# Ledger of designs, part 61: designed miniproteins, single chains, continued (2)

Each design is a single chain, and the fold is of that chain. pLDDT is the mean over its residues in the fold that is shown.

## One batch from the design tools (miniprotein)

Design m6240
Fold by ESMFold2-Fast:
Formats: structure tokens, C-alpha cells, sequence
Structure m6240 (fold): chain A 88 residues (1-88)
């Protein structure tokens, strides 16, 4: 838990100086850290930010679908899985 919280702090600093694909990558990592903490709403928010920076970010799309499934948002999870199929 402490290690994930420290990783979150580092990633929050990194996003202040990142742009484009790098920013998408850092948002994906930040979202995944929140996902590992069970903070699925916050994880989904960061994965959506990652996809706004890079719509073809396969990892963010996969993880966003999983986050929505954890939240019980079955239709949203399905929507992002369908988007993933079109990118692959």
C-alpha cells in the first residue's frame, strides 16, 4: 500500500511535465495504481484521461473496461471492449 501511494505521488509529479503519448502513458500508470488500491472510480477517471491523450492506448482501454466491470457498469465495460476490438 505505501509503495503504491508513493508511486502515485511520483506519477502525479510526472504528469505536470508530460504531453501527448507520454502523458497518456503516465495517466495509464496512475490509473493502474488506483485500480490496484481498489479505487475503481478514480482509476476509470485516469484511464479516460489517458485515452483523451491517446485514443489508441490499448492498455488504457483494456483497464478502463475492467474498471467499469468492477463498478458494475456492464454496458460501459462492453462499449470499451468493443472499441478495443476495432483498434486490434
Amino acid sequence: KKKLEEQIKILEEAIKTSTGLDLSYEYTRLGYAYYQLGEYEKAAEYFEKALKEDPDNVKALELLAKAYEKLGEKEKAKEYREKLKKIK
Scores: mean pLDDT 82

Design m6241
Fold by ESMFold2-Fast:
Structure m6241 (fold): chain A 55 residues (1-55)
Amino acid sequence: MNVRELIDRLYEEGLITEEEYEELKAQLDNPATRSDAVARIFELAREAGITEPIR
């Protein structure tokens, strides 16, 4: 599953702010921060009950 699609869904459902959405996208595009961003996105999805299937 594409993690970027998951972050788009979190934003559409109002679970993250626009600032958080842009910051997480930037972190996903940076190899040094990507793993931390992925972990954070999955944590947010789990909190929201979006665990599986993700689409």
Scores: mean pLDDT 75

Design m6242
Fold by ESMFold2-Fast:
Structure m6242 (fold): chain A 70 residues (1-70)
Amino acid sequence: AKELAEEALRKANEALETGDIELAQEALRLGREAVKQAKTQEELNLAIGAALAAIGVQFELGLKTGQKPA
């Protein structure tokens, strides 16, 4: 579970750097899986943090890659 949360965070960070929305979606999927597999409060906190980070990255990329720039 911890390894999945750490991988989700790493992929979310890479998605933000590369602008890869699909990678950000994969990061969220891994974060959700980490939440389901969490066996300790520490693992659960890391997994929730990873999922929230992936959601934030998807939102940020949606603003940057949108077809209607201000």
Scores: mean pLDDT 75

Design m6243
Fold by ESMFold2-Fast:
Structure m6243 (fold): chain A 71 residues (1-71)
Amino acid sequence: LEARARQLREEVRKLLAEAVESLNNGDVDKAKELIEQIRELARDAEALGDEETAAYARRMADVLEKLAQSL
């Protein structure tokens, strides 16, 4: 359980970094795809009972989505 929760948290951070890089490069379509993947990881974390990772992933996806809509 702890190993899978750690893996999900690492995956969220990786996708977050990739989404930020995509937005910085003006690739809004790529960023939207990565945001959706972050939302999928949030659902996986919630299913595992990792509420903190799920809340973090949802919050980051919302922030990135608003930023993408501003571009």
Scores: mean pLDDT 82

Design m6244
Fold by ESMFold2-Fast:
Structure m6244 (fold): chain A 55 residues (1-55)
Amino acid sequence: MEAARRAAEEEEQRRQDFLRQLQRVIENAKRLIDEGRTKLGEAMIRAARETLELM
């Protein structure tokens, strides 16, 4: 529990940083999809999701 607490605080900061990046990636991906670049947009969303899962 103590070790998890210490790690949780660091992970929270890391998650916040990644969440902001994920939001930008998703917004960018939506733009690309709207422009007809669906394959690229979907790949970006998948990459962002994979990064989140690794955490």
Scores: mean pLDDT 74

Design m6245
Fold by ESMFold2-Fast:
Structure m6245 (fold): chain A 114 residues (1-114)
Amino acid sequence: NIEKAEEYIKKAEEALKEGKKKLAGGYYALAGQYYYEAGDYEKAIEAYEKAAELLEDSNKALAYKNLGEVYYELGDYEEALKAYEKALELAKEIGDEELAKELEEKIKEVKEKL
């Protein structure tokens, strides 16, 4: 649903104007999800890149994981690998062993495509 994605982009831009970086990052992540579901992978990438820049901790790791999934769907396996590796570094830093294991499996899958 592109209309919902565009609504969340506007909410993110408003939050940024107010200096609310974490709220804006959350809205960009939601916009990325709606663009991804709509098949607009280029806009999903832009939204998840903004989310990753603005978010911290586990939310930043999830934004990079989602960014990697969009690149994987596009066949951009080198970019998918970079995004998953950034997500893995963050997952290990915060001690999220389950997310780290999931990302290690995704990295293995991407390397099989290279």
Scores: mean pLDDT 90

Design m6246
Fold by ESMFold2-Fast:
Structure m6246 (fold): chain A 60 residues (1-60)
Amino acid sequence: SALDVAERLLAEARRALAAGDYERAGELATKSGSAFVSAGDEEGLAEAVRVAQEARAGLA
């Protein structure tokens, strides 16, 4: 389902973020966010946005 895809992508984004792979974390978090939008999960979208923002900060 879209929700399962979104959760998997978010988990991968968090692992990439923890590993310092900010570019990959940002890409995965963006894809996760789009999947959460499709699933109608506003809380999941907010979490994906937070991960994407942390990834972007790591690139600065």
Scores: mean pLDDT 88

Design m6247
Fold by ESMFold2-Fast:
Structure m6247 (fold): chain A 60 residues (1-60)
Amino acid sequence: MEEVKKKIEEARKLLQEGIDSGNLDEAKERARTELGLPDSVIDSLINTIKGIKERKKKLG
């Protein structure tokens, strides 16, 4: 499970960069191909990142 959690953390960073730069599709493909994560996990991470970003918009 530790390796999976680390892959999820790396995917979260990639997806956050993609959302921030407007290159979300590229970040999704990287998480899928480089980290081997399924689209369902990637979509869940995107939703989590968007929720966090909205709560922290005054800090961004």
Scores: mean pLDDT 74

Design m6248
Fold by ESMFold2-Fast:
Structure m6248 (fold): chain A 58 residues (1-58)
Amino acid sequence: MIEELKEKLPDLTEEQARALLEKFGGDIDAIVKALEEAYKKNDFKSREELIEAVLASL
């Protein structure tokens, strides 16, 4: 749910949270893990850049 995802990732907009939930079928843990893995692999400078990359690559 959007509120639960924003609780773990407070920098997310409602639009970004909704898009991620749609893409991952509501699996908050999978979203958090995907962002963590993307961050480790690509060393993104901003949270926004990381989120855009995850949404585009999956």
Scores: mean pLDDT 71

Design m6249
Fold by ESMFold2-Fast:
Structure m6249 (fold): chain A 76 residues (1-76)
Amino acid sequence: MKEAEELKKKANEYIQKAGDALNAGDVRTAAENFRKASEYYEKAAEVAKDDPELSKKYRDLATQARNAAEQLEANA
């Protein structure tokens, strides 16, 4: 499960980059970083597939990041 945790850490880094971009007023960069976070959370879920509860938590995080990106793109 260390591999899933490292992928989650990468996703969290992209969430922080998205937040930094929003603080700078760069909505496009924020949306792209939220999409990358979603991709890494999905990868973490796939690696964690033998743990259904953990996999679901990562998929829920991926959905939240995807929704954030879509909302920013809709308002840009």
Scores: mean pLDDT 85

Design m6250
Fold by ESMFold2-Fast:
Structure m6250 (fold): chain A 80 residues (1-80)
Amino acid sequence: SAREEAIAEMLLAVGRLADESQNPAVGQASARLTDLLLEDPTDYEGMLAVMEEAIARAETTDPAVAAQLRGILDDFKKRL
């Protein structure tokens, strides 16, 4: 489904960014999104909250990584 594809694409993008940036806020977001998906794959508001928290945290250490997270989140929102 379109929503399952959107979730999978977001998880892959966040995971890739975590590996490339080594930013702990991105790594934590990847883990928390995976946990949410396993617990309740329909908790879109929870997924959005995890991403917004990760963006806020990343902005304090690496604004470029925060901008990449914002792009991933915006793409996910368009597909909801």
Scores: mean pLDDT 86

Design m6251
Fold by ESMFold2-Fast:
Parts: structure tokens; C-alpha cells; sequence
Structure m6251 (fold): chain A 68 residues (1-68)
């Protein structure tokens, strides 16, 4: 939850570099990363942060591949 919350906050601040860094960290966590990315996607949609939602979805996809 913490990393996903930071991703959405970085999006609200327009910090694209921070958003990319956090998405990569989330993706590297495997199955746990997939859960965090799922939360981040829902939170980004709730706050209307489309770029954060896109990054969370890609992080979820990559995290699931690491779990296979």
C-alpha cells in the first residue's frame, strides 16, 4: 500500500521520474507487487490520475510475469 500511495502522490505533483521509479519498484515485488499495483490502479482512478493508473496497470502486468 505504501508504494502505491506514493505513486499516486507523485502523479498529483506531476513528478514523472518519481512515478516511473515507484512503478518499477512495485513491479519488482512479484505477487506482492501485483496486489500493490491493483490498489494503486483503483486509487489513481478514484483521484482521476490517468498517468498513474496506466503505470500501475503496467506494473501489475510485469509483477505477475515475475510470479510465473
Amino acid sequence: MKLADELVEAARKGDLEKMKQLAEEIASLGLEGAFQASYGFREAIRQKELEAAKLALEAMKKALKLSQ
Scores: mean pLDDT 77

Design m6252
Fold by ESMFold2-Fast:
Structure m6252 (fold): chain A 114 residues (1-114)
Amino acid sequence: MDGAEGAREAAEKADEESARRGGEEAAIAARAMAAAARAGGDREAAEAAERAAEAAREAAEAATAEAMGRAAEEAERGARAAARAEGEGARYGAAAGAAAAGVTAAALAAGRAS
């Protein structure tokens, strides 16, 4: 999947964005083919063109579904990493708070005993 260089420059180094654009272009081409067939007036030619347009649409939907699935997997992975980092931060904060409270209590007790 080499894509057009223009599509790669437009994408912020995101492979899923290039795949999504390719799917959109394929869907536009499929609609143009269906419109041309309808303008041609030949019933059998129109039916053949509609069948070809449907196959092109299915291919475009498969390509965009693949790109969307990849984006969803990356988003879920990021969310899990963020949740783990938040959980680790909460545990570290609780331990640090307990240690600080202990030092403060000891200092107050020592000050009163002096």
Scores: mean pLDDT 54

Design m6253
Fold by ESMFold2-Fast:
Structure m6253 (fold): chain A 81 residues (1-81)
Amino acid sequence: SSALTAEILVALALMALGIERTTGLDPEWLAEQLDKLARKAEEEGHTELAELLREAARAAAAGDLERAEALLREAEALVLA
């Protein structure tokens, strides 16, 4: 289902954030993963989710993992509503 796809995309995004928070080695990798997930969300018609994931990718690229996490928690709340 479309809703399940959105939930899976957010779960993958949070998993990628968790890997970067644990390793601390590659914020560019995290930004790339979030951009890929944003593209998938857009392809599936989840425009609001795609916008949150793109903003999280921008925050990650800037090294702002706190903002990236906050945006991904917003995305989680959106897909669970």
Scores: mean pLDDT 85

Design m6254
Fold by ESMFold2-Fast:
Order: C-alpha cells, then structure tokens, then sequence
Structure m6254 (fold): chain A 69 residues (1-69)
C-alpha cells in the first residue's frame, strides 16, 4: 500500500532526525507513525509491509530507550 509505504518512510525520516537531534518528541512521533503503518499493513494483510513496520518499530524502541531517562 502506498499509504503504508509513505507512513514508514516518514517514520524512518523522523526517527533518524530524532536520534541526530536527540529529540525524544521526534522519536515518539516516528513511533506513532510506524504503529499506524503496522496497523494498516496488518489490516491489508501485506506481509512485506508488516515485516518492515515491525523492524522500524524495533529500531525506534531502541532509540526511545537511549533517549528516555
């Protein structure tokens, strides 16, 4: 789905920016976008997008741990 791909691209972009800037709010925004992408991918049954969304969420989960106290 173009919608799922767009959400994941934006999540990756904001996640990278959040890590570089050490901005937890950007990482949290990226996490919410990736969660929405996973929800839509699961609803559509798109196994490739489900795998991509899960990998993105795992990366963002690690970033959140690094930035949160």
Amino acid sequence: SAEVEALLEEAERLGVLGVIRRDLALVEKAYQLAKEALRLAEEEGDEEMIRKARRTLEGLRQARKELSK
Scores: mean pLDDT 86

Design m6255
Fold by ESMFold2-Fast:
Structure m6255 (fold): chain A 56 residues (1-56)
Amino acid sequence: PEELLKSAIEKAKQAKEAGDKEAFDLYRTMALAIGRLFGPELEELARKGLEEIDKL
């Protein structure tokens, strides 16, 4: 699950940098869903990763 989460965060970052809002929203949602399903540690990892992307 952690590898899938990291992949989703990386894809979200790439989508945001490319200006692809639809792809960004998809991967953001997937990252948050993975975090919620697999426990608070992964949920926090997803949230922090997406916050860093939002600063770009």
Scores: mean pLDDT 80

Design m6256
Fold by ESMFold2-Fast:
Structure m6256 (fold): chain A 100 residues (1-100)
Amino acid sequence: MKYLEANREADLAGIREALRELLEEAREAIEAGDLHKATLLLTAAMILASAGLEVARDDPAERAKLEEVIRLVKEAAKALDAGDTEKAIELLEEAIETLE
């Protein structure tokens, strides 16, 4: 509709791509046994997804996807803290799939 909506769409696309990359790198870090790096990447992903919610204020479908990603990332972080790396990887794969 307006240049602001066009800029918002571009910002959201960039956030989704960066978020997918962070989550994929976090999964790789867990698989490599670098749990410290994985924890930092999950924290960065939560911050980025939260910023995405503000950008997606008027887009309920995008907000629902980002809220689901935040939920899955929080559960993955809890699984990782409990030493359940398999569950953490599964939750991250679900989060990546949600971003489509």
Scores: mean pLDDT 82

Design m6257
Fold by ESMFold2-Fast:
Structure m6257 (fold): chain A 71 residues (1-71)
Amino acid sequence: SEEKRKEEEERKRRLLEEARRIRKEASDQVAKLIKEGRQSTPEESEKLREEAERIQAEAEEEVRRLRELAE
């Protein structure tokens, strides 16, 4: 069915768009934390870097999951 194929294509497209959004939001948040770290104390800078690494890792895992669902 052409309708079913279009529905599946839209579902896959939405999953890939969600993955891009998550990656972009995580990238923007990481960039913000790194910028804040440059102007912070060494202790706070280290915490911000650690938080940025966690955000990036979690986002990458979710992006992989969404891409797999889109296959």
Scores: mean pLDDT 85

Design m6258
Fold by ESMFold2-Fast:
Structure m6258 (fold): chain A 71 residues (1-71)
Amino acid sequence: SRLERIEELGRRLVEAARREGAESPRVLELARELERLARELAAEHADDAEVLERLHEITGGMQAEMAEIEA
């Protein structure tokens, strides 16, 4: 599913950031793809609170880990 793809991309993005730094070309590429898929999913499921909550949880967790890497 798209949600599973977003979760996988988020994990890969955090791994890449830990190895290469938060502003590496690979991290920026993964971030752009993840943002695109997240926007598409949110638009398609605007009335589905469960999907939106899961998306928020995944992206929030990723953002928290990225903040630690950038610090």
Scores: mean pLDDT 80

Design m6259
Fold by ESMFold2-Fast:
Structure m6259 (fold): chain A 74 residues (1-74)
Amino acid sequence: SLSASEQAELGLQIVQEVWAELEPKLKAGEISFEEAEKEGIERIRREGQARGLSDRTIEMAIRMFRAELRHFEA
């Protein structure tokens, strides 16, 4: 099982990987913010579950991803 610090690090890594895929599409206008949020959350849940993250850590990762979306929109 993953330690709390390993879970946090992996959660952040997943958010960064998902954002790296979605940010160029958002900048190009290829997807909407609504589509990016939905796809990003689905990818974070899938990858988090596959890599053994707790539900709490997955929720934290989703909140971090949503913060990135808000920052980009601003």
Scores: mean pLDDT 87

Design m6260
Fold by ESMFold2-Fast:
Structure m6260 (fold): chain A 73 residues (1-73)
Amino acid sequence: SPTVERMERMSVEELVAWLEERAATDPRLSEGQRAAIREVATEARDLAAQGRLEEARELLLSFVRHLERRLAA
């Protein structure tokens, strides 16, 4: 898995693809967490489509940090 530092250099599309792959394949995730990933991915794509790339990146990176913190327990 990429480090947070490496993820900060990823594009919006790369971050979304990484989260969607985790939602499909990571057995540690609850159904609620999988649903949250899909909602965040949709919101980030909508922001990116509007040219709001920095807001999309902030949303995705904030969500990734929260998710990784919970899974590291």
Scores: mean pLDDT 80

Design m6261
Fold by ESMFold2-Fast:
Structure m6261 (fold): chain A 64 residues (1-64)
Amino acid sequence: KEKAIEYLKEILKLLNVPEEEIEKIVEELKKIKDKEKFKEKLKEIAEKYEIPKEVIEYLLKLLD
Protein backbone atom coordinates (compact mmCIF):
# COMPACT_ATOMS: atom_id res chain seq x y z
CA LYS A 1 0.00 0.00 0.00
CA GLU A 2 2.70 2.54 0.98
CA LYS A 3 4.80 1.61 -2.09
CA ALA A 4 1.78 2.12 -4.37
CA ILE A 5 1.18 5.59 -2.87
CA GLU A 6 4.87 6.54 -3.33
CA TYR A 7 4.88 5.47 -7.01
CA LEU A 8 1.60 7.30 -7.66
CA LYS A 9 3.08 10.45 -6.08
CA GLU A 10 6.11 10.27 -8.44
CA ILE A 11 3.83 9.76 -11.47
CA LEU A 12 1.65 12.74 -10.52
CA LYS A 13 4.79 14.89 -10.15
CA LEU A 14 5.93 13.85 -13.65
CA LEU A 15 2.48 14.84 -14.98
CA ASN A 16 2.93 18.33 -13.42
CA VAL A 17 0.00 17.92 -11.04
CA PRO A 18 0.12 20.73 -8.42
CA GLU A 19 1.68 19.77 -5.07
CA GLU A 20 -1.53 20.73 -3.22
CA GLU A 21 -3.55 18.27 -5.33
CA ILE A 22 -0.95 15.51 -4.82
CA GLU A 23 -1.11 16.04 -1.03
CA LYS A 24 -4.93 15.74 -1.06
CA ILE A 25 -4.76 12.53 -3.13
CA VAL A 26 -2.17 11.00 -0.79
CA GLU A 27 -4.26 11.89 2.30
CA GLU A 28 -7.40 10.35 0.73
CA LEU A 29 -5.54 7.14 -0.16
CA LYS A 30 -4.00 6.82 3.33
CA LYS A 31 -7.50 6.97 4.90
CA ILE A 32 -8.72 3.98 2.85
CA LYS A 33 -8.27 0.79 4.89
CA ASP A 34 -10.16 -1.56 2.54
CA LYS A 35 -8.02 -3.04 -0.27
CA GLU A 36 -10.84 -3.13 -2.84
CA LYS A 37 -11.86 0.49 -2.14
CA PHE A 38 -8.20 1.48 -2.45
CA LYS A 39 -8.02 -0.18 -5.90
CA GLU A 40 -11.23 1.62 -6.96
CA LYS A 41 -9.77 4.96 -5.85
CA LEU A 42 -6.55 4.31 -7.80
CA LYS A 43 -8.63 3.62 -10.94
CA GLU A 44 -10.58 6.89 -10.43
CA ILE A 45 -7.30 8.82 -10.10
CA ALA A 46 -5.95 7.09 -13.23
CA GLU A 47 -9.01 8.19 -15.25
CA LYS A 48 -8.89 11.76 -13.90
CA TYR A 49 -5.18 12.31 -14.63
CA GLU A 50 -4.98 10.05 -17.73
CA ILE A 51 -2.34 7.76 -16.23
CA PRO A 52 -1.22 4.98 -18.64
CA LYS A 53 -2.86 1.56 -18.12
CA GLU A 54 0.54 -0.17 -17.71
CA VAL A 55 1.43 2.11 -14.79
CA ILE A 56 -1.90 1.46 -13.03
CA GLU A 57 -1.51 -2.31 -13.54
CA TYR A 58 1.91 -2.08 -11.88
CA LEU A 59 0.48 -0.10 -8.94
CA LEU A 60 -2.30 -2.68 -8.48
CA LYS A 61 0.28 -5.51 -8.42
CA LEU A 62 2.12 -3.72 -5.59
CA LEU A 63 -1.05 -4.12 -3.47
CA ASP A 64 -0.98 -7.92 -3.79
Scores: mean pLDDT 78

Design m6262
Fold by ESMFold2-Fast:
Structure m6262 (fold): chain A 68 residues (1-68)
Amino acid sequence: MLSEEELRKRIRELSEQATDLALKGDPLAGRALNLVGEAYRALRDGDLETAEKLISEAEKVIEEAKKK
């Protein structure tokens, strides 16, 4: 399990990447942004396990978008 600080860093990085995809009009941007938002809410509520799971799902969506 990642620490809270590591989860916050991952969420920030993924949020920036998902926002970049949205600015480019990528069809996966909405899904990535939703998952990042859910991860942030879980982290805020102290649910580190759920946050890590949602981060992993967001990473997969962003990776798929970037593979082109």
Scores: mean pLDDT 81

Design m6263
Fold by ESMFold2-Fast:
Structure m6263 (fold): chain A 100 residues (1-100)
Amino acid sequence: MSLEEYKKKHPEEVEFLKSLSEEEVFERTMRTIENLEKLVKEGKASEEEVKYYMIEIELGSTFLSKEQQEEVIKRLEELAKTSPFKEIIEETVKRIKEIS
């Protein structure tokens, strides 16, 4: 599922994120990454779950400053180094880098 398809299916989630401060979206996005890191370390993450987490992280990142996006990218690049889902994570990192 693309980010644009996800936004169309979950407009209430987009509106919820718009109601939060930039710092609250950042904390929420970092918590999403922490939850994913735990699932990956425990060997419990499926490819479909990782793809879903990546869409949520990408969506959150569209609300963040460039400095906060860099912190998200660093955390994802660290996860990619030790994860069987390296390609999926790296694709998401590339898309976050393209956010205006």
Scores: mean pLDDT 86

Design m6264
Fold by ESMFold2-Fast:
Structure m6264 (fold): chain A 74 residues (1-74)
Amino acid sequence: MLLEELRRLLEEAARTALKAYESGGAYEKEYEELVKRAVEARRRALAAGVPEEEIKKVLAEVFKKTKEEYEKLK
């Protein structure tokens, strides 16, 4: 399922970004690769007819979770 693949990639990218933040730049290449794959997954989901609203919902959910984790690390 393309939408679920997108969610997994976004969650992995978010976790990798938090690791990069804590490690002072380690995992930067892994983060870039995951972002690239997430962009491709989003394009495929849109091409397959997944509603933009569903994609925005996934992005909002991942962003909210990432922001909460990031604020704990400040």
Scores: mean pLDDT 75

Design m6265
Fold by ESMFold2-Fast:
Structure m6265 (fold): chain A 100 residues (1-100)
Amino acid sequence: MDYDSRIQQLQDRIRRDPNNSSAYLQLGRQYYRLGQYQQAITYYQRSIDLDPNNGTAYFNLGMAYARLGQTDLARQYAQRARDLGNTVGSDVVLQLVDQT
């Protein structure tokens, strides 16, 4: 997929609207796909700062922390995602953590 083009489009959107929680979430997903998990965490955290009830952002944080071997943080964010209604996503993070 064209990750560079998508990153550029998301960065342009953030430049026009720095409070766009969805754009930060999507930018984090692009960095996650590139294997840049720490960068992905930074953007997911910004998304949560703007929208603290976004269960999808907590799920994505759990996935990124699991990839970094941060098992306790991955479980914590998976539980928060579940509490916010992202039950399927939280189960995926917990399964990934069991392999890390």
Scores: mean pLDDT 80

Design m6266
Fold by ESMFold2-Fast:
Structure m6266 (fold): chain A 55 residues (1-55)
Amino acid sequence: SAAEKEKLAEEADRLGALAAVLGDRELAQRSKELYIEAGFSEEKAEKGAEDAVAA
């Protein structure tokens, strides 16, 4: 559902931001996997992780 995909994207964003602060590649990878689960392409998942760092 759309709501479920939005929730996954929000979790991915939070994990991406945390990974950036901690320099944790495992959390960064999990964030990308959640973006893909939410229906994003691998390329867009990578961009999402970069945007989380910029925020």
Scores: mean pLDDT 71

Design m6267
Fold by ESMFold2-Fast:
Structure m6267 (fold): chain A 58 residues (1-58)
Amino acid sequence: SEFLELQREHTKRLLEVMKNAKSDEEREKAIAELTAEHRQRLDDLFEKYKKEVEKLKK
């Protein structure tokens, strides 16, 4: 599942940031950026997935 893969990758990146961030502020900023990126990728994936689901309904 591409969705599951994206989710796992996002979690891994988040963990890496948490581990390496020097301050709470830095951590918070990086999390916000990663979250925004992940949301964008999910939107792209859902747009593709919508077409696939559409086919299955037919």
Scores: mean pLDDT 79

Design m6268
Fold by ESMFold2-Fast:
Structure m6268 (fold): chain A 55 residues (1-55)
Amino acid sequence: MSAEELGKKAAEGLKQIADALGRPHLAAASERVAELARRGGSKEEILAVLKEAGL
């Protein structure tokens, strides 16, 4: 899976989880992942943001 594809799927998943659980830090992580994917960030950078969010 490409870094862009990973980032888009991860951002969407995090946003849905944040909405369902009422966890604003996950919504913030979703925005960071989405921005990183838009800028052509690496898979490593995207995964680092997910780890910082507790995933």
Scores: mean pLDDT 74

Design m6269
Fold by ESMFold2-Fast:
Structure m6269 (fold): chain A 68 residues (1-68)
Amino acid sequence: NQEIENLLLELLELMEKDAEVAVIVKEAMDAYYEKDFEKYEELLAELEKRNPEAAELLRKLIKLLDEL
């Protein structure tokens, strides 16, 4: 899926430029797949304060992956 691949590449580029963004994204994804949605939302809020573009990309990526 080209849309998922493009979103992932954009998110990875932001993660490569900011180690803190990379940590938050990884923790948020782990929380989501562990079904800890409260922790996921907290980490998304933290990510949005650090880098709102990364938070938006992660939200879009998770939504598309969840629809597969």
Scores: mean pLDDT 85

Design m6270
Fold by ESMFold2-Fast:
Parts: sequence; C-alpha cells; structure tokens
Structure m6270 (fold): chain A 72 residues (1-72)
Amino acid sequence: SAARQEARLEAAGETLQLYVKKYKEKFEAADQDERDKLTAEAGAELSPVHRERFEELVERARREEEERRRLE
C-alpha cells in the first residue's frame, strides 16, 4: 500500500540523512569536479530507494540555489 511504501521511504530517509551529513563536509572542501564524483559514488553506493530520495534532495537544493541566483 501507499502507506507502507511511504514508511519504507521514511526509513530510507534516515539512512540517507547520515550520507548527506557525511558528504556535506566533503562537498564543502571539494572542487566542482570532486563534487560530481562524490555524488556519483553516493548514487552507486545507495539502494534504488535511497538513490531516488537522494536525487530528490539534490534537485531541491539545485532549485533553491537557482532561485537565489535569480533573485540576486
């Protein structure tokens, strides 16, 4: 059911938050090329469910950054 699928995504989100925290530090120190590599590695390491959630968060961050630049 949808509720069960949502619960699974929520549990995946908890694991994903650990990855995001870990990669945040690396991203801060990384050049653009290194960030691309880190993102690809995270995607390859994550299960399909975690990867989908991760891509959603990355897309949200991208849109937020675009809005900031647009409003500048």
Scores: mean pLDDT 59

Design m6271
Fold by ESMFold2-Fast:
Structure m6271 (fold): chain A 59 residues (1-59)
Amino acid sequence: MIQNTDELLERVKEIIETKSLEEAIKEMRRLFQEAGVEVPEDEEEMRKILEDIKKLLES
């Protein structure tokens, strides 16, 4: 169970750094669902979200 935003962000960063794009999409979908966040069913929308997060983490 995800208890806070910092834990969620650390797990997101690890997924992006260690996983392939395909695996990252699958892991991110699971992580957001566990956190109670609505995630799009469309893979292309998930890819766009991952790109936005990756850009944010690079800042």
Scores: mean pLDDT 72

Design m6272
Fold by ESMFold2-Fast:
Structure m6272 (fold): chain A 77 residues (1-77)
Amino acid sequence: MLTPEQLERLRRIFAEEDKDGSGTLTPEEAGRAIARLIQEGLAKASPEVADLVREVMKSGKPITFEEFLELVKPLLE
């Protein structure tokens, strides 16, 4: 489960990539947010992370903060 500190950091990353303030991330913005998790040491770079990013990009659907949390939870373990 996510700690309160991890949740706050994820919300900050989400907000920083949500540059237009829509409350959602485009697939491309979500990919950048995931890359930022790796850069900040919240997640490890792995083939599974690359596969998840590819699936998000392929969906073409903007994602909410809750959907973003479900997407990144496996990456934080």
Scores: mean pLDDT 76

Design m6273
Fold by ESMFold2-Fast:
Structure m6273 (fold): chain A 58 residues (1-58)
Amino acid sequence: MTREDAVALIMKELGLSREQAEELVDLILAGESPAALAERFGISVRQARGARTLVLSL
């Protein structure tokens, strides 16, 4: 899986813009918590945890 694939899936599943999805990926790689990601992007903690698992599988 590429970074581009992860960004595309995040946009589709979470309804985020490309810019928001790119920022989410960068923050996950920087070690941000799922709770902090959920607050920042207006998504659930469950969605943030799913996105983190996806990105860390790159």
Scores: mean pLDDT 82

Design m6274
Fold by ESMFold2-Fast:
Structure m6274 (fold): chain A 60 residues (1-60)
Amino acid sequence: SSSYELDLSSPEGAEEAARRLVEVLRKDPNDEAARRLAEALVQQYPDNPAAREALELARK
């Protein structure tokens, strides 16, 4: 894993990030950092279902 601002350099890292984002956004859908990361994640991995779910949660 990376301590960098964008932790999406690998599909496995993106999947872990997406899972964490879904949990965060279910508890706090107004989290701006989580919303921005969900958008970046779906742009990098549009076919990842967890990334798409995180983006849908961020848009509500």
Scores: mean pLDDT 72

Design m6275
Fold by ESMFold2-Fast:
Structure m6275 (fold): chain A 81 residues (1-81)
Amino acid sequence: SPSIEKLLKELKEKSKESLKKIEEYLKKGDYEKAKEVYEEMEKIFEEAIKLGKEVSEKLAKEIEKLKEEFEKKAEEIKKKV
């Protein structure tokens, strides 16, 4: 549905922007702000997964995959800075 496609697109964009902010804060040595951005995005994914489960198991799994990709990319950024 258009609403589901919009939700997934918005989650992908928010994830990408959050990763960029995390990298910028870590490069500046602002570990607390990097952590706040990470935790806020984690919360957004957890709320989206909960809502996704009410729609379908397939949607919930797609959002869980986006969360895992975000977590992996954040760990890669942390290792580089």
Scores: mean pLDDT 86

Design m6276
Fold by ESMFold2-Fast:
Structure m6276 (fold): chain A 119 residues (1-119)
Amino acid sequence: AHLARLDERAREELEKRYPKEKGQAIYDLVSLIQEALRALVDGDEEATREVLKRIGDLLKNIEKKYGKEYADELITEAARILAPDDPELQELLKRFMKAAREGNIDEAIELLREIVARG
């Protein structure tokens, strides 16, 4: 399976399908994950760690404002967008985002390496 790419057009479709705030949050989350994947592939460990902190902060802020169930729904939708038709890669992406949210940066890096290896 291949990871899907997100563009500005996908943002507009998400905003039409979801409430504006939710669509924007999903778009921001997917964009940060793609940035983390690029940094990791480029071998920039410092940039990778900084993007993972930004992912964690985004998810923590969402959880504080809207609750854990809402944050978990955004994680599920972001995984579905990034890995359509690949349930195993979706579960790996969910585990990655949860590790980042919990501040387990070293675990998040290892999960991100596995995501890159699977495609």
Scores: mean pLDDT 82

Design m6277
Fold by ESMFold2-Fast:
Structure m6277 (fold): chain A 86 residues (1-86)
Amino acid sequence: MTALDYLDAMLAAGVTSFPVTTPEQRAAVEEAAQRLSEAIGKPVVSDALGLTAEEAAKRAGEDGLILLTSIHPTSNVVLAVPAELI
């Protein structure tokens, strides 16, 4: 499964266009990560709770997915990354 496959699954969950600047938006990303995890049958961990990318990767495991919400200080983008790439 590639990063693009994970992005397609996240698009199906309706998350990719969500801005991530408020606590409510972070909660929405956490809920979307749970829904995505159920859809793909693999762990999905968001950094929205203040986890580093490495801590999120450790929680997700080798076959898991990370949703990165803090890629750029000026960008409200969520990026789905396979944990194995961290």
Scores: mean pLDDT 59

